Designed miniproteins, single chains. Designs and how they scored, part 81

Each design is a single chain, and the fold is of that chain. pLDDT is the mean over its residues in the fold that is shown.

## One batch from the design tools (miniprotein)

Design m2975
Fold by ESMFold2-Fast:
Structure m2975 (fold): chain A 85 residues (1-85)
Amino acid sequence: MAAVEALAAAMRAEAASLSDPEDRARALAVVDAFEAAARAALAAGASTERAIAIGEVEAIAQGAKLLGKFDEAKYAEMLAAVEAA
């Protein structure tokens, strides 16, 4: 948990520093997606490294969805790569 908490806190601080309210809200939503996915992975028994990798994939997916650039095939590919590692 400590590594996920520290990384999420650092990302949240960067997001909070953004001057544009819409960019700040989108960045905070991406951080929330990262933290939720990483915590869920840890609760399911994943290693810290795997949990962070899963969180990163979910953060990328959330960011892409908010920008209208989500690619489901690329998302599935990234998840499969984490599972195989």
Scores: mean pLDDT 82

Design m2976
Fold by ESMFold2-Fast:
Structure m2976 (fold): chain A 95 residues (1-95)
Amino acid sequence: MVKISNVSVEANEKKMIISVDVEKEGEGIIRLKLKREDSGEILAIKSGSNGRHELIIENVKKEDSGKYIIEAYHFEDGKYILGDKASIEAIIKPA
């Protein structure tokens, strides 16, 4: 099982950083996807292991404010399987 916890967001004039803790039982690779909730657009993908991960979106604007979905996948028998989802709302300050 893979679990997301401690989701946080930091934004400045140029970057949005979504940070997440990921815990996985057993061995294997974790894949994280960052998506917009409204469009389903995939904005970042990161592979890794257990621990703290940062998903970075560059060149953010006020219009990028909204809800984001973080999906955590575990790799099993040649495929990625969705294990957990988290959501967070980001508010981007006007430039």
Scores: mean pLDDT 80

Design m2977
Fold by ESMFold2-Fast:
Structure m2977 (fold): chain A 114 residues (1-114)
Amino acid sequence: EKYVVESEDETAIVEVEKVSDTKTLVKVTVNGVTFTVEVTKLSDTESEGKVYVNGVLIAEVEVRKLSDTEYEVVLTYRNGTVAHARLTKLSDTEYEAEVEEDGITTHERVTKVE
């Protein structure tokens, strides 16, 4: 499946491939840079992921399902910076994300295109 993530100054293309019942590969391309996220499902409400750029691990991600329409994402970068995101499902093709990193809050729109 394919998504477009739009913020005020940037557009990211997200491609999601289900590898198995517990493993999902996510590719995020923004400004010509591709991030690869390897996501492992731990339970019905918890998943963990690792974020790579050019084969280098740059961050770890934790995903928690809060409800049928709300998810919490915690991203921990190798430099010790932590980003928190809340993802809200608006429709079958639209999500809204609120991302907080270093005291800065960014709002993003996520649209399913394929």
Scores: mean pLDDT 80

Design m2978
Fold by ESMFold2-Fast:
Parts: C-alpha cells; structure tokens; sequence
Structure m2978 (fold): chain A 65 residues (1-65)
C-alpha cells in the first residue's frame, strides 16, 4: 500500500543521509588534499541531488493521502 511505499522511501533517504555523513567525515580527514576534497564534494553534491529527488517523491505521496 501507499504507507509501505512511504516507509521504503524513508529507508532509502536514511541510507543516502548515512552515505553523506561518511563522505563528510572523509572530507575532514582529507582536508589537506585539494584534489581529494573536490572529488568528495562532487560525490556529496550527487548524493544531495538524489536525496532531493527522494524527498520530492515522499512529499508527493504524502499529499495523495
């Protein structure tokens, strides 16, 4: 049902948030390596874009209730 789809989306959102937290930690560990910092920042931006899309899907489903 709709509620099951919402719970799955929440699970995916939490997973991506976890990935972002891990990448932010790596960014702090590699702050003195400008090339590595740029690569990690680009990965974070990609994950944030995925997160935005999932949040939009979640909002759409919640409005249909």
Amino acid sequence: GLKEKILKLIGEILRIIGDIIELERELKENKDDPEKVKEIEEEIKKKEEELKKLREELDKLEKEI
Scores: mean pLDDT 83

Design m2979
Fold by ESMFold2-Fast:
Structure m2979 (fold): chain A 70 residues (1-70)
Amino acid sequence: MEEDIKRIEELIQKAVEAAKNGDFEKAQEYLREIARELQRALDEGKLTQEQVSDLAEKAMEAYSKAKEEY
């Protein structure tokens, strides 16, 4: 559970860093990986639907902000 959240948060940071560097293709790859990890954690019962929604929102907000700052 904690390891799953940490992994997803690390992927969010990587997506943000890629976007800030103008590497939007790599940022999109990280976002796809986040989506897969969130779905897996939900399916395996390691994260609740509420935690998945919160993490997905954080990822999208962080990515959008990084794109605006580029």
Scores: mean pLDDT 81

Design m2980
Fold by ESMFold2-Fast:
Structure m2980 (fold): chain A 64 residues (1-64)
Amino acid sequence: SDSKKEEILKKGKERIRKARSDQEVRDVLFETAKELLEEGFPLSEVGQVVQELADEAQRILRPP
C-alpha cells in the first residue's frame, strides 16, 4: 500500500542522512529496493524510491 511505501522511503531517508560513506549509501539503496520488492511494489515504483534516496545521498555527500 502507499502508506507502507512512504514508511519504507522515510526510513531509507533517515538511514541515508546517517550514512558517512558510499558503501553505507549503497547498502541503504540495496536494502530499500529489496524491501519494496518483497512488499510487492512494481519495478517502476521501486526505481523511483531508490532514485529519491540517491538524490538525497548526493545532497548530503556533495552539498552545493
Scores: mean pLDDT 80

Design m2981
Fold by ESMFold2-Fast:
Structure m2981 (fold): chain A 66 residues (1-66)
Amino acid sequence: KTLEVDLSAPWATGASLVAKAVREGLVDPQALGEAIAALGNRPVDQLSPEDVLKALEALGVEVKVV
């Protein structure tokens, strides 16, 4: 379960990283939603890329910055 991420790209938002991880089947959408909720009471569109990567790592997803 590896997510490749280019954090220097201007399109790299929290919402786009969530969509990519779910689309690639790396995480269960429910489990990811719960992990994101644990980071605070923020909607997905207000999440930083760092917040999303932290949630994904907590769920056992390996993140590779490219």
Scores: mean pLDDT 69

Design m2982
Fold by ESMFold2-Fast:
Structure m2982 (fold): chain A 71 residues (1-71)
Amino acid sequence: DAAQLFQQGSDYLKQGDYDKAIQYYTQAVKQSTNPALKAGALEGLAKAYEKQGKYEEAKKYREQAKQAQAE
């Protein structure tokens, strides 16, 4: 369930476990058929990468999130 994976990613992001947040959000993106959920998971990836200081990865995922919202 992509929604459950997204929720787990969000929970890990809130806890500061950015590696697990990235893992679960990546799975949510791969399994999601819902454009809004996919965009949310991509935004979650961007935020997790920003928290790790990985700004180029964060920019990439924000760009992908914007494209997913247009679907």
Scores: mean pLDDT 86

Design m2983
Fold by ESMFold2-Fast:
Structure m2983 (fold): chain A 66 residues (1-66)
Amino acid sequence: MEKLKKELEEIREQIVNTTDEDKLSELGEKLGEILKKLGVSDEEQEELTVEILNEIEEKNLEKLKE
């Protein structure tokens, strides 16, 4: 359980920091596998996706403030 949560956080961090579309696709696939192993529902997967997108938006806003 804890190992999967750690992997999930690492994948999330990589997704937020990645600009390569191929890498994003690979990370998204890994994220889906981890969520499936955790028994996360489709609804919970949507919530996590929204959180990741919000993190990406916040990062992009910081770039625009420069």
Scores: mean pLDDT 71

Design m2984
Fold by ESMFold2-Fast:
Structure m2984 (fold): chain A 56 residues (1-56)
Amino acid sequence: SMERRRELIMESASYSVLAIGYAARAVSIPEEREKDLELLAKYNEESNRLEAEARA
């Protein structure tokens, strides 16, 4: 349904925002870089998964 598609897109967008936050942290806090880059990758993957699901 269009309603469910919209919900998936919005959830995907929220994960994209989280990923951007961790990308910024990776630059700002070098001691946490590896952890933040791992979380960036994780949330980007989840965002992409939800986006793909919305288009299915």
Scores: mean pLDDT 86

Design m2985
Fold by ESMFold2-Fast:
Structure m2985 (fold): chain A 100 residues (1-100)
Amino acid sequence: SAATFAGLARALPGRIEVVVHASGPRESAEALAERAEEIVREVAEELRRKGAKVEVRVERREDVSAGVTVLTVRATIEVEGSDELVEEAARRLAERLAAL
C-alpha cells in the first residue's frame, strides 16, 4: 500500500519553515519522512555552500491509529543571508518535496 504525502515550505524573514505529513503503512510513511528530512538537509547544505550561515532544527511526531502511521516532520532552516537567497531555497525545497 502506498503512503500519502503532503509537504509545504514557506519563506519568512531569515528562515524557512517546512511541514510534511506522510500517512500510510509504517515503512512507507517512514521512508517518505526520511526522504523529506534528507531534502531539508541537502537544501541547508546548498545554502552553506553559497556562503550563508545556516542552523537546522528538525522535529518528527508519530501518530498511529488502526494500522495507519501518520508522521509529521517540522523543520526550521534559520538563514543569515539575503531575502532572495532564502526565497530561492524555499522554492527549491517546495519543488523537491512536490516530487516525492
Scores: mean pLDDT 84

Design m2986
Fold by ESMFold2-Fast:
Structure m2986 (fold): chain A 90 residues (1-90)
Amino acid sequence: SKLKEALQVIIDALKDALKVEKNEKTKEALKEVIKLLEEVLSKPDEDLKSGLEEAIERIEKLREKYKDSEEAVNALTGVIEELRDLLEKY
């Protein structure tokens, strides 16, 4: 699946970002996002779009958890936009 391959690229990029991140709240937020997206990858191809839509909704709710960290909220917002672009393409 091209969607599954593209999602893996995003996950790998987030893991690389996590390795160099210095902000503890942003690290925590990125770890939670990576877990959610890896769960989506475990789904069969026919369920990937709905799984990704649910993951985006859960990441939007994570912004409330990290609302007092501008860096974490900005990182989560960037991920949400990238995932929405992915859904529009596939």
Scores: mean pLDDT 89

Design m2987
Fold by ESMFold2-Fast:
Structure m2987 (fold): chain A 70 residues (1-70)
Amino acid sequence: MIPKEVLEAVVRLLLLVGDQVDREVAVGQEARAAGASREEVRAAVEETREKLEPEVKKRAEEILKELEEK
């Protein structure tokens, strides 16, 4: 069986990725509601992704480090 600590880390990583996707979707919806063009919506989502990607990677590394220290 997979150890509980490993399962917990996997769930946390999946939630982290899901949160990033939800934020990208929210930014896209907000831009559309503001009357942005399809190109402007794509640019807003891309900028949000680029901004969040380093933070998501850092948090993922912290989760993995916590797993290794247990």
Scores: mean pLDDT 72

Design m2988
Fold by ESMFold2-Fast:
Structure m2988 (fold): chain A 89 residues (1-89)
Amino acid sequence: NKEQLEKQIEELAKELNITNEKDKNKLILSLAVMEYKNLSVEEAAKQVFNTVSEFSEKYNLTLPELVELINRALKERSVETKKQLLSYL
């Protein structure tokens, strides 16, 4: 559900004091690549994406597949991992 995903992204942004959409997108897409490719924080930080379209095209994912991937990454990754990843971005 896109509405639930948006809520989870906003909750994460609030927790990490992220105020702009571009930084939120960079973080969530980096978390998505960590989940998709099973990467470390350091490895995921090298895979910077600015848009959903860029990510989808690179990995041949449909929008519903990407939404599920982001949702999984948000649930499965710890707050510490998210903070560490943000520090690299």
Scores: mean pLDDT 75

Design m2989
Fold by ESMFold2-Fast:
Structure m2989 (fold): chain A 74 residues (1-74)
Amino acid sequence: EAEAAYRQAIELNPNYALAWYNLGRVLEDLGRLEEAAEAYRQALRLNPNFAEARNELLDVEVKLGLADIKRAIS
């Protein structure tokens, strides 16, 4: 499983920003948006110039905001 592979990579090297970014992508595909956002934030903490991680984080934050609106009007 891709998630398990990236989590293993992080266990071996927790400063591997790309592994955190890839974990975020897998979590986003699984619909686990809050966990995906945290993985992207960790990638950005390790590499603040990681444009791809920033773009994905913004997309996930928008999706989370829309979910909050849907919950409020249900």
Scores: mean pLDDT 79

Design m2990
Fold by ESMFold2-Fast:
Structure m2990 (fold): chain A 79 residues (1-79)
Amino acid sequence: SSAEAFQQAMEYMGKGEAAAKAGDYETAIKYYEKAISLSPTDALKALALRNLARTLEKAGDTEKAKEYEEQAKKLEEAA
């Protein structure tokens, strides 16, 4: 269900945030990718994409960070 998918996406987003705060960017990226795949709405997907982009920037992957930031912006503009 959408509610179950939303709950799972939020759980993975929280795990990603915790990993990022600990400096484990590789683990944070994987959790945010799962959150994106499970996001039932464009708004939640955009939030997960922004968190992924920020983490990639901190990990030194500025090119991928910009790509995901643009994807998030497009989803926000479509809403």
Scores: mean pLDDT 87

Design m2991
Fold by ESMFold2-Fast:
Formats: structure tokens, C-alpha cells, sequence
Structure m2991 (fold): chain A 96 residues (1-96)
């Protein structure tokens, strides 16, 4: 019981830390004034991916092109990213 509670608390702390690091990276990207943005994330930290999905809706409303990958390569999202880059889009990759 105590060991299981410690493991769960450690997992929660790691996800919270990853989420905060992702939020900081997104804020830094926005501060640079990047007009055409693609963000690549792997579903290694579900909380961090959820934060990126929330940011995605906001970035799309602001005219950016966010790309989020979940659980490995998503062929549709990768094709969407390739099309965006071929149109002269700029991209930053964040790996978690």
C-alpha cells in the first residue's frame, strides 16, 4: 500500500513536471513571435500531451498550425506536417 502510493505520487510528480516544462517551451515559442508553428509531441506523458492539445485549439484560433502526435507516428498528422512544411511553414519539435 505505502509503496504503491509512493509510486503513484512519483508518476504524478513526473507528469506534472513534464507538463510544466511543455508549458514553458510553448510560452518561449510564442514569445519568439513565430507566425507558423508546428509542435511535435509523443504520448510518453499523457498530461503533457493534454496540455499541448489544449494549446493546439488556441494556436489554431490564432492562425498557427499545431501538429500533435500521440502513441507513435500518426500518418495523417505526419502528412499534415509535411504539407505545412512544403508550403514554407516553420516548425519546432518538442519531444517528451
Amino acid sequence: AAANRRAAAEDEALHAEATERLRAAIAEFEARGAEKVALLLHDSHPEAVAAAEAARARWEAEGYFPVVLRGGPDAAELARLQEYLERGGEAEAFFL
Scores: mean pLDDT 55

Design m2992
Fold by ESMFold2-Fast:
Structure m2992 (fold): chain A 89 residues (1-89)
Amino acid sequence: MSLEELALRLAEGMARAAFDVTPEQAKKAVENAAKQLGLKVLEVRIERQGDTVTAEVVLEGAHGKARGIAVAKKVGDRYELLESRAERL
């Protein structure tokens, strides 16, 4: 899995989790997941605007950095990803 794909997956998971757990719990879960993979978390952001959540994570590996961003909305008992993207830094 590329660093970009991993950043994307962590951002998506964090955006979904932010509807069910505290921002602190969601951030801690991402940091723990990154540590298990030997990666450093440089930044974790969760922002709620109305019924949408924006999650951002910046990861550092041995040879580079990547940013993952996901925007999710809760619709009833389901979660919809409105946007997700990743970029190499």
Scores: mean pLDDT 79

Design m2993
Fold by ESMFold2-Fast:
Structure m2993 (fold): chain A 78 residues (1-78)
Amino acid sequence: MEKITITLTLQGKTITETLDQKELIKTLEEGLKEAREAGAPEEVLELLEKLLEAAKAGDGKAASEYLQELLRKGGELA
């Protein structure tokens, strides 16, 4: 069983969660498909693709960095 650890900082709170790598990959693949179908900005699609690649590699640090940037962009676009 392969696990990946994600660390995020949201509104001054540090959140660390250990996830099943296969479940994270599935969630990201579904999210990327939905984002593409919804016509999400190219920058968001690129970050989702990089996040998925990091998750497939088991790179929790890179995955955390890309997810943090996606959350920042989501706040800017909302």
Scores: mean pLDDT 79

Design m2994
Fold by ESMFold2-Fast:
Structure m2994 (fold): chain A 58 residues (1-58)
Amino acid sequence: GREALEEALRALRAGDPERARELVEAHLSGPVRDAILAALDAGDVVAAESGLRDLLES
């Protein structure tokens, strides 16, 4: 749940995008998951962080 998404954000900020990807794949589904994974694949850390933060604020 929420704790897994917080861990994904921490992993991304620590320079571990593979760990963030694993957590997103395990805990998210649908278009939001696909958008965050696409940002990670592009190396767009800012977009990936924003997507995770938006979910944590909701």
Scores: mean pLDDT 82

Design m2995
Fold by ESMFold2-Fast:
Structure m2995 (fold): chain A 70 residues (1-70)
Amino acid sequence: ALEAELAELLEDARAGSTSEESRAIYEEIAREFMRLRAEGHPDEEAERIILEEREEELRKKRAEVAERKK
């Protein structure tokens, strides 16, 4: 479920980014999900943390890139 929701979120991010940038972000998010699970977080907790932080981080990164591209 979380992976599917992250995939949809990343689909939106890919629409605004190059495929290479999207791939790098996707790999980082996937790695963080695996790390949280390895650290003993239950699936629900890891899912919630990633959805909240990564969506906000993606927004911040896109805003910062847009500012630099001025």
Scores: mean pLDDT 63

Design m2996
Fold by ESMFold2-Fast:
Structure m2996 (fold): chain A 85 residues (1-85)
Amino acid sequence: HHMEMEKEKEKKYKIISEVERAVLDAIDRHADQLTPEQRRKVLELLEKARRNPDKVLDYAIEIAEILGDPELVERIRKAKQELEK
């Protein structure tokens, strides 16, 4: 069941998973601070991320910016830079 090797593709998957979790946690924490317009935009971006896994980090950055969370933006930006090399 468990593989001992970690491939570049598996590393990418792990980074994306960590970013998605951080984004979802941030959305929950900032939910009461969002306008209806911002909330709708965030939900649209989440749906697009699910349908376009290659663009997940781009959508995550947009969500973090809408949330007004510079710490999250920086975290996602670093993850994107690491994956793009």
Scores: mean pLDDT 76

Design m2997
Fold by ESMFold2-Fast:
Structure m2997 (fold): chain A 113 residues (1-113)
Amino acid sequence: QQELYERLLARMRRLLADPERLELVRRYLSTGEWVETDDPEVQIVLLVLEALVEAGKGNYEKALEYLDRAIELARELGDEELVALLEELKKLIERKELDVEQAMLALVDGLLP
């Protein structure tokens, strides 16, 4: 699972290469509150983080709803590699095999300064 998280983080960092986009995600990470945005690159990252939060609570149906929305947005952007990574993450959640703590550490620490 570590390789999946590293690849997903690298892709998310690419989506958030704009400092304004990164600041919106960091606001979510600092407050735990949803950030309203029309930017699909930011929405994808926020939806993935929210899916991990819900999976950590045992709310697997909600986690899959957020992740399906992230996958749809990634498809609309034409980012086939991101779609593949998110679909791998979805399979782990569906099987209840996701190490949520490891995923959150890899992604949150990687997105913070």
Scores: mean pLDDT 82

Design m2998
Fold by ESMFold2-Fast:
Structure m2998 (fold): chain A 70 residues (1-70)
Amino acid sequence: MKEELNQKIKEYEEKVKAFTEALLDFVRERTPGASPEELAREEASIQAFGDVLLERMKKLIEKEFKEKEK
């Protein structure tokens, strides 16, 4: 059921976004004296981590649903 798969993907996408935003806020709070360049590097790193996590979760969910349909 593709609708169920899409729902699970959206749930994880929202969770990853919330987690990434929380990490970004944490970094900003803990490094108030950091240069804009240092903050940009940390933010880019955290966002890249979020993207990787989302892609891995999406792949795992898709694999689970494929095994149920076959």
Scores: mean pLDDT 74

Design m2999
Fold by ESMFold2-Fast:
Structure m2999 (fold): chain A 65 residues (1-65)
Amino acid sequence: SKEVEELEKKIEELLKEFEELRKKYAEELKTASEEEQKKLIEEFKKKLEEINEEILKLREKIEEL
């Protein structure tokens, strides 16, 4: 259905955002000090958890359709 297609598209967009954050994380760690690395890890961990939670909610909506 079109509703499933729209939800799948949103999941695809979130997965792309996840990959972009992973790349940004890897690049920033290359030049970061030990203290900056700890801060970056915590920030990206939080953002990754938020994206994962949103993907889970969208997948649950698809299963309910």
Scores: mean pLDDT 83

Design m3000
Fold by ESMFold2-Fast:
Structure m3000 (fold): chain A 88 residues (1-88)
Amino acid sequence: MDALLARIGALVAELGVEVGKEEGVEVDAAALAAYAAALARALAEAVGPEEAAELLIKTIEEDMKENELSEKQRELLEGIKRAARELG
């Protein structure tokens, strides 16, 4: 579990850096990775890993369908979705 949460955090941080480049904002990737991993852990503890994975995947799929995303942003979201599937 910890390795999967760290992987999700790292991918979210990479996504945050890509969004930050688009907006001209510097992103602390290490801090964002730690924060994202902690939030994913809290969600898994609150609702269980299967429900947490289901919620994360659904949210990502809705974002990918409704929002204008770069190719790199879509690739990172697909990576987060794959890691979330392994969580549940």
Scores: mean pLDDT 80

Design m3001
Fold by ESMFold2-Fast:
Structure m3001 (fold): chain A 65 residues (1-65)
Amino acid sequence: NLEELLAQIKELDEELAEKVKEAYEAVKEKKIDPEEMAKRVREELLRAGVPEDLADAVADAIKSI
């Protein structure tokens, strides 16, 4: 569930949660490759200190678009 994942990220970093939301919108509306976006988002989340389990869940949600 995107809303639950975004809520967890927002508790850590509100700006990061907005970036993830924008990534979902870009994949869904602008036909950006989901696999490529998922990889970039996962790397950015891990770099920001988000736990691997949460970063993987977000990447999987993006791939499912």
Scores: mean pLDDT 79

Design m3002
Fold by ESMFold2-Fast:
Structure m3002 (fold): chain A 66 residues (1-66)
Amino acid sequence: SMAKQEETKKRAEELIEKLREALKTVEDPAVKKSLEELIETIRRLSEDPEKYEEFLKRFEALARLR
């Protein structure tokens, strides 16, 4: 669905904007590099809604690890 692709791109752009804002306050070079890599991954995945949703689910599952 074209509508789903458009929605995914918009959500990815919003997330990227938030991550770019976080980068302005990050002092740790390793954390900064990780955020930059995450931005690149999100941008790449935003072209495929299914891959993007799978990525978000995996990311959420990782955050659930205590």
Scores: mean pLDDT 76

Design m3003
Fold by ESMFold2-Fast:
Structure m3003 (fold): chain A 73 residues (1-73)
Amino acid sequence: SMIEKALEALKPLFDELEKVRKELGTDNMADAWLYLLFKDLGLTKEEIENLTPEEFSALMKERLARVQAELAA
């Protein structure tokens, strides 16, 4: 099954996400997702925690543009 294969492939990501959530000391899984998303851009934890809504919007636009470019190729 494609779903079973996808879930198995995503298990390491979920394990890493749970580890990051514990390291952040948060019960909010969204915080862990945002940390992992921006950490991949080379940002530090301090920089991620101090992002303004405007800076967050700019980073999300950059990420979206990269995804759109990959889909167009």
Scores: mean pLDDT 67

Design m3004
Fold by ESMFold2-Fast:
Structure m3004 (fold): chain A 70 residues (1-70)
Amino acid sequence: KEKENKIKELEKKAEEYRSLADQHWQRARDLAAARGPEEDHLVAREGNLAQQFRDKADEYEKEAEKLKKE
């Protein structure tokens, strides 16, 4: 059952990174709505961070799926 524990750890990490991505996307939306064009660089920064965390979450999900198929 060590394999089940590894799958759970990978899924937990995926959820954590998914949550971080959502937080940064929410911040990007809030900045875009409230701050106006002067803050475009901050909106882009938050969007890029959100994408990076989403990519990381996808990587952990793929690892968990591979273990499930084995």
Scores: mean pLDDT 79

Design m3005
Fold by ESMFold2-Fast:
Structure m3005 (fold): chain A 99 residues (1-99)
Amino acid sequence: MDKDVKLALAEIYIYLARQAIENGDYDSAIKLAEKAVELATEADPNSPVVADAYTVLGEAYLKKGEYEKAIEYFQKAIEVDPSNERAKKLLEEAKEKLK
C-alpha cells in the first residue's frame, strides 16, 4: 500500500473514531483511532494526519475519563504538529480535569 493510500485510510479511521465518540462508543473510538495512528505513522510519522489520529485517540480517552492517557496522546499530537489547535485545546481541558 503506498503512502497516500495509507494516509487516506487513516483519515477515514479518524472520521469513524469521531463518529464513535459522538455515539458514546469510546472503546470502538479507541480501536479505530489506534488503527489510524498505525496507518498514518507507517506512511509518514511527521504527517499532520498522525497528529490528528493522536488527537482523536486522546479525545476518546478523555471522554472515557482516562485523563492521564488523554494528556499523553495530546502531547504526542503536539510533538508531531505543534500547530494542531484541537490537540492544544483538549490538552488544557484534560489537565483541568486532574486539578
Scores: mean pLDDT 89

Design m3006
Fold by ESMFold2-Fast:
Structure m3006 (fold): chain A 70 residues (1-70)
Amino acid sequence: APALYVPRSREEALLGAEAGVAIMKAIIDVKYNNWSEEEKKEVEEKIREIVEAERAGDWERLRELTEEMR
């Protein structure tokens, strides 16, 4: 079952990951015309990895990816 109950530290990690994804989408939207195709693809792939890690409940991976996508 999806994690209905999440301990405080895991809740913080999840919220951090969601904030990170929102920030990255905003950065892409604002800077999209100034990015190379390679840079765009790299960021899109990292966003997909974050979403997959969130669905899998891999909080360590979510924290790592969120840190990398600043």
Scores: mean pLDDT 64

Design m3007
Fold by ESMFold2-Fast:
Structure m3007 (fold): chain A 65 residues (1-65)
Amino acid sequence: MEYTEKGRELLAQGKPEEAAKYFEEALKKDPNNKEALAGLVAALLRAGKRKEAWEYAKKLAELVA
C-alpha cells in the first residue's frame, strides 16, 4: 500500500513520471492491484504518455468489469 500512496502524493506534486515508477512497483507486488493500475493510468496521462496509459487502462477495465 505504501507504494500506491507515495505514487498518489507525487501526482499531487506534479511529478507524474516519478509517480508512475511507484505505481509500477506496487503492480510488481500485486499485478491485479486496481488502485495501482488506476494510479499508473493517471500518472502516464499526466506525463503525456497516452499510448502506455491506454494499455494499462484496458487491463484495469478487464479487472473491474
Scores: mean pLDDT 80

Design m3008
Fold by ESMFold2-Fast:
Structure m3008 (fold): chain A 97 residues (1-97)
Amino acid sequence: SEARERAAELARELARRLGASEEEVERAAEAAREGRFAEMYRILGEVARRRTPDPAVLAAAEALGRAAAAEAGADPEREEAYVAQALAGELLRRLAA
């Protein structure tokens, strides 16, 4: 669908901004194109974790994502997406500073 092609384009852009390898960028984009959003968020979360060297910042971002997931009533798969979003958001904020 057009929405999935747009999601793939945005997943590529986000992965590149996070500093993912070209292989990771294309895997995230393909996951989004196929509607495998849980796998897309897992890839983005792995990149963000790898690129967050401060363990206190990593722990705080993960705790924020889990708290947001709990408030939303998210299952474990959706919780992983919330954690990935919190980690990616923190890394993007630091890269913009």
Scores: mean pLDDT 86

Design m3009
Fold by ESMFold2-Fast:
Structure m3009 (fold): chain A 63 residues (1-63)
Amino acid sequence: GALEEEARQLLLDRMEALAQAVLAANPKAKAEVRQVSDTTVELTITVDGKTTVERGTVEEYLK
């Protein structure tokens, strides 16, 4: 519904802001935000050759 779509857009915006914050703090890092499903967004961060993946879900945001 409209609420879920709005929550998804807000989740994407928040993950993108977090990616930019990571890049500002670590200029040699890589950060990528990707929507992997209608309910899931992933932020992939690579620092010094180590990759970490953060996952966010629309359901967790709507709780």
Scores: mean pLDDT 78

Design m3010
Fold by ESMFold2-Fast:
Structure m3010 (fold): chain A 84 residues (1-84)
Amino acid sequence: TREALLQRAIEYGAEAMEAAKKGDGEKAAEYAERALEAAREAGASPEALEALEKAKEAAKKGDYEKAEEYAGRAIELLLRDLAA
């Protein structure tokens, strides 16, 4: 269901944020990509998808502060999508 996919995206987004906090860019990027796949399939808002893409790119560049920030923003937006 859409709700199950959004919940999965939120779960992966939280894992991406946690990995970024620990300076694990590889795991942060991997979880952000998994969150993006689930969110895209769920038809999440363009804003949520953009935040996840930015989190992934920041993690790949080693910008863990921005990766954490964008992952957190994506979770907020995905929670809004889930409530709609």
Scores: mean pLDDT 88

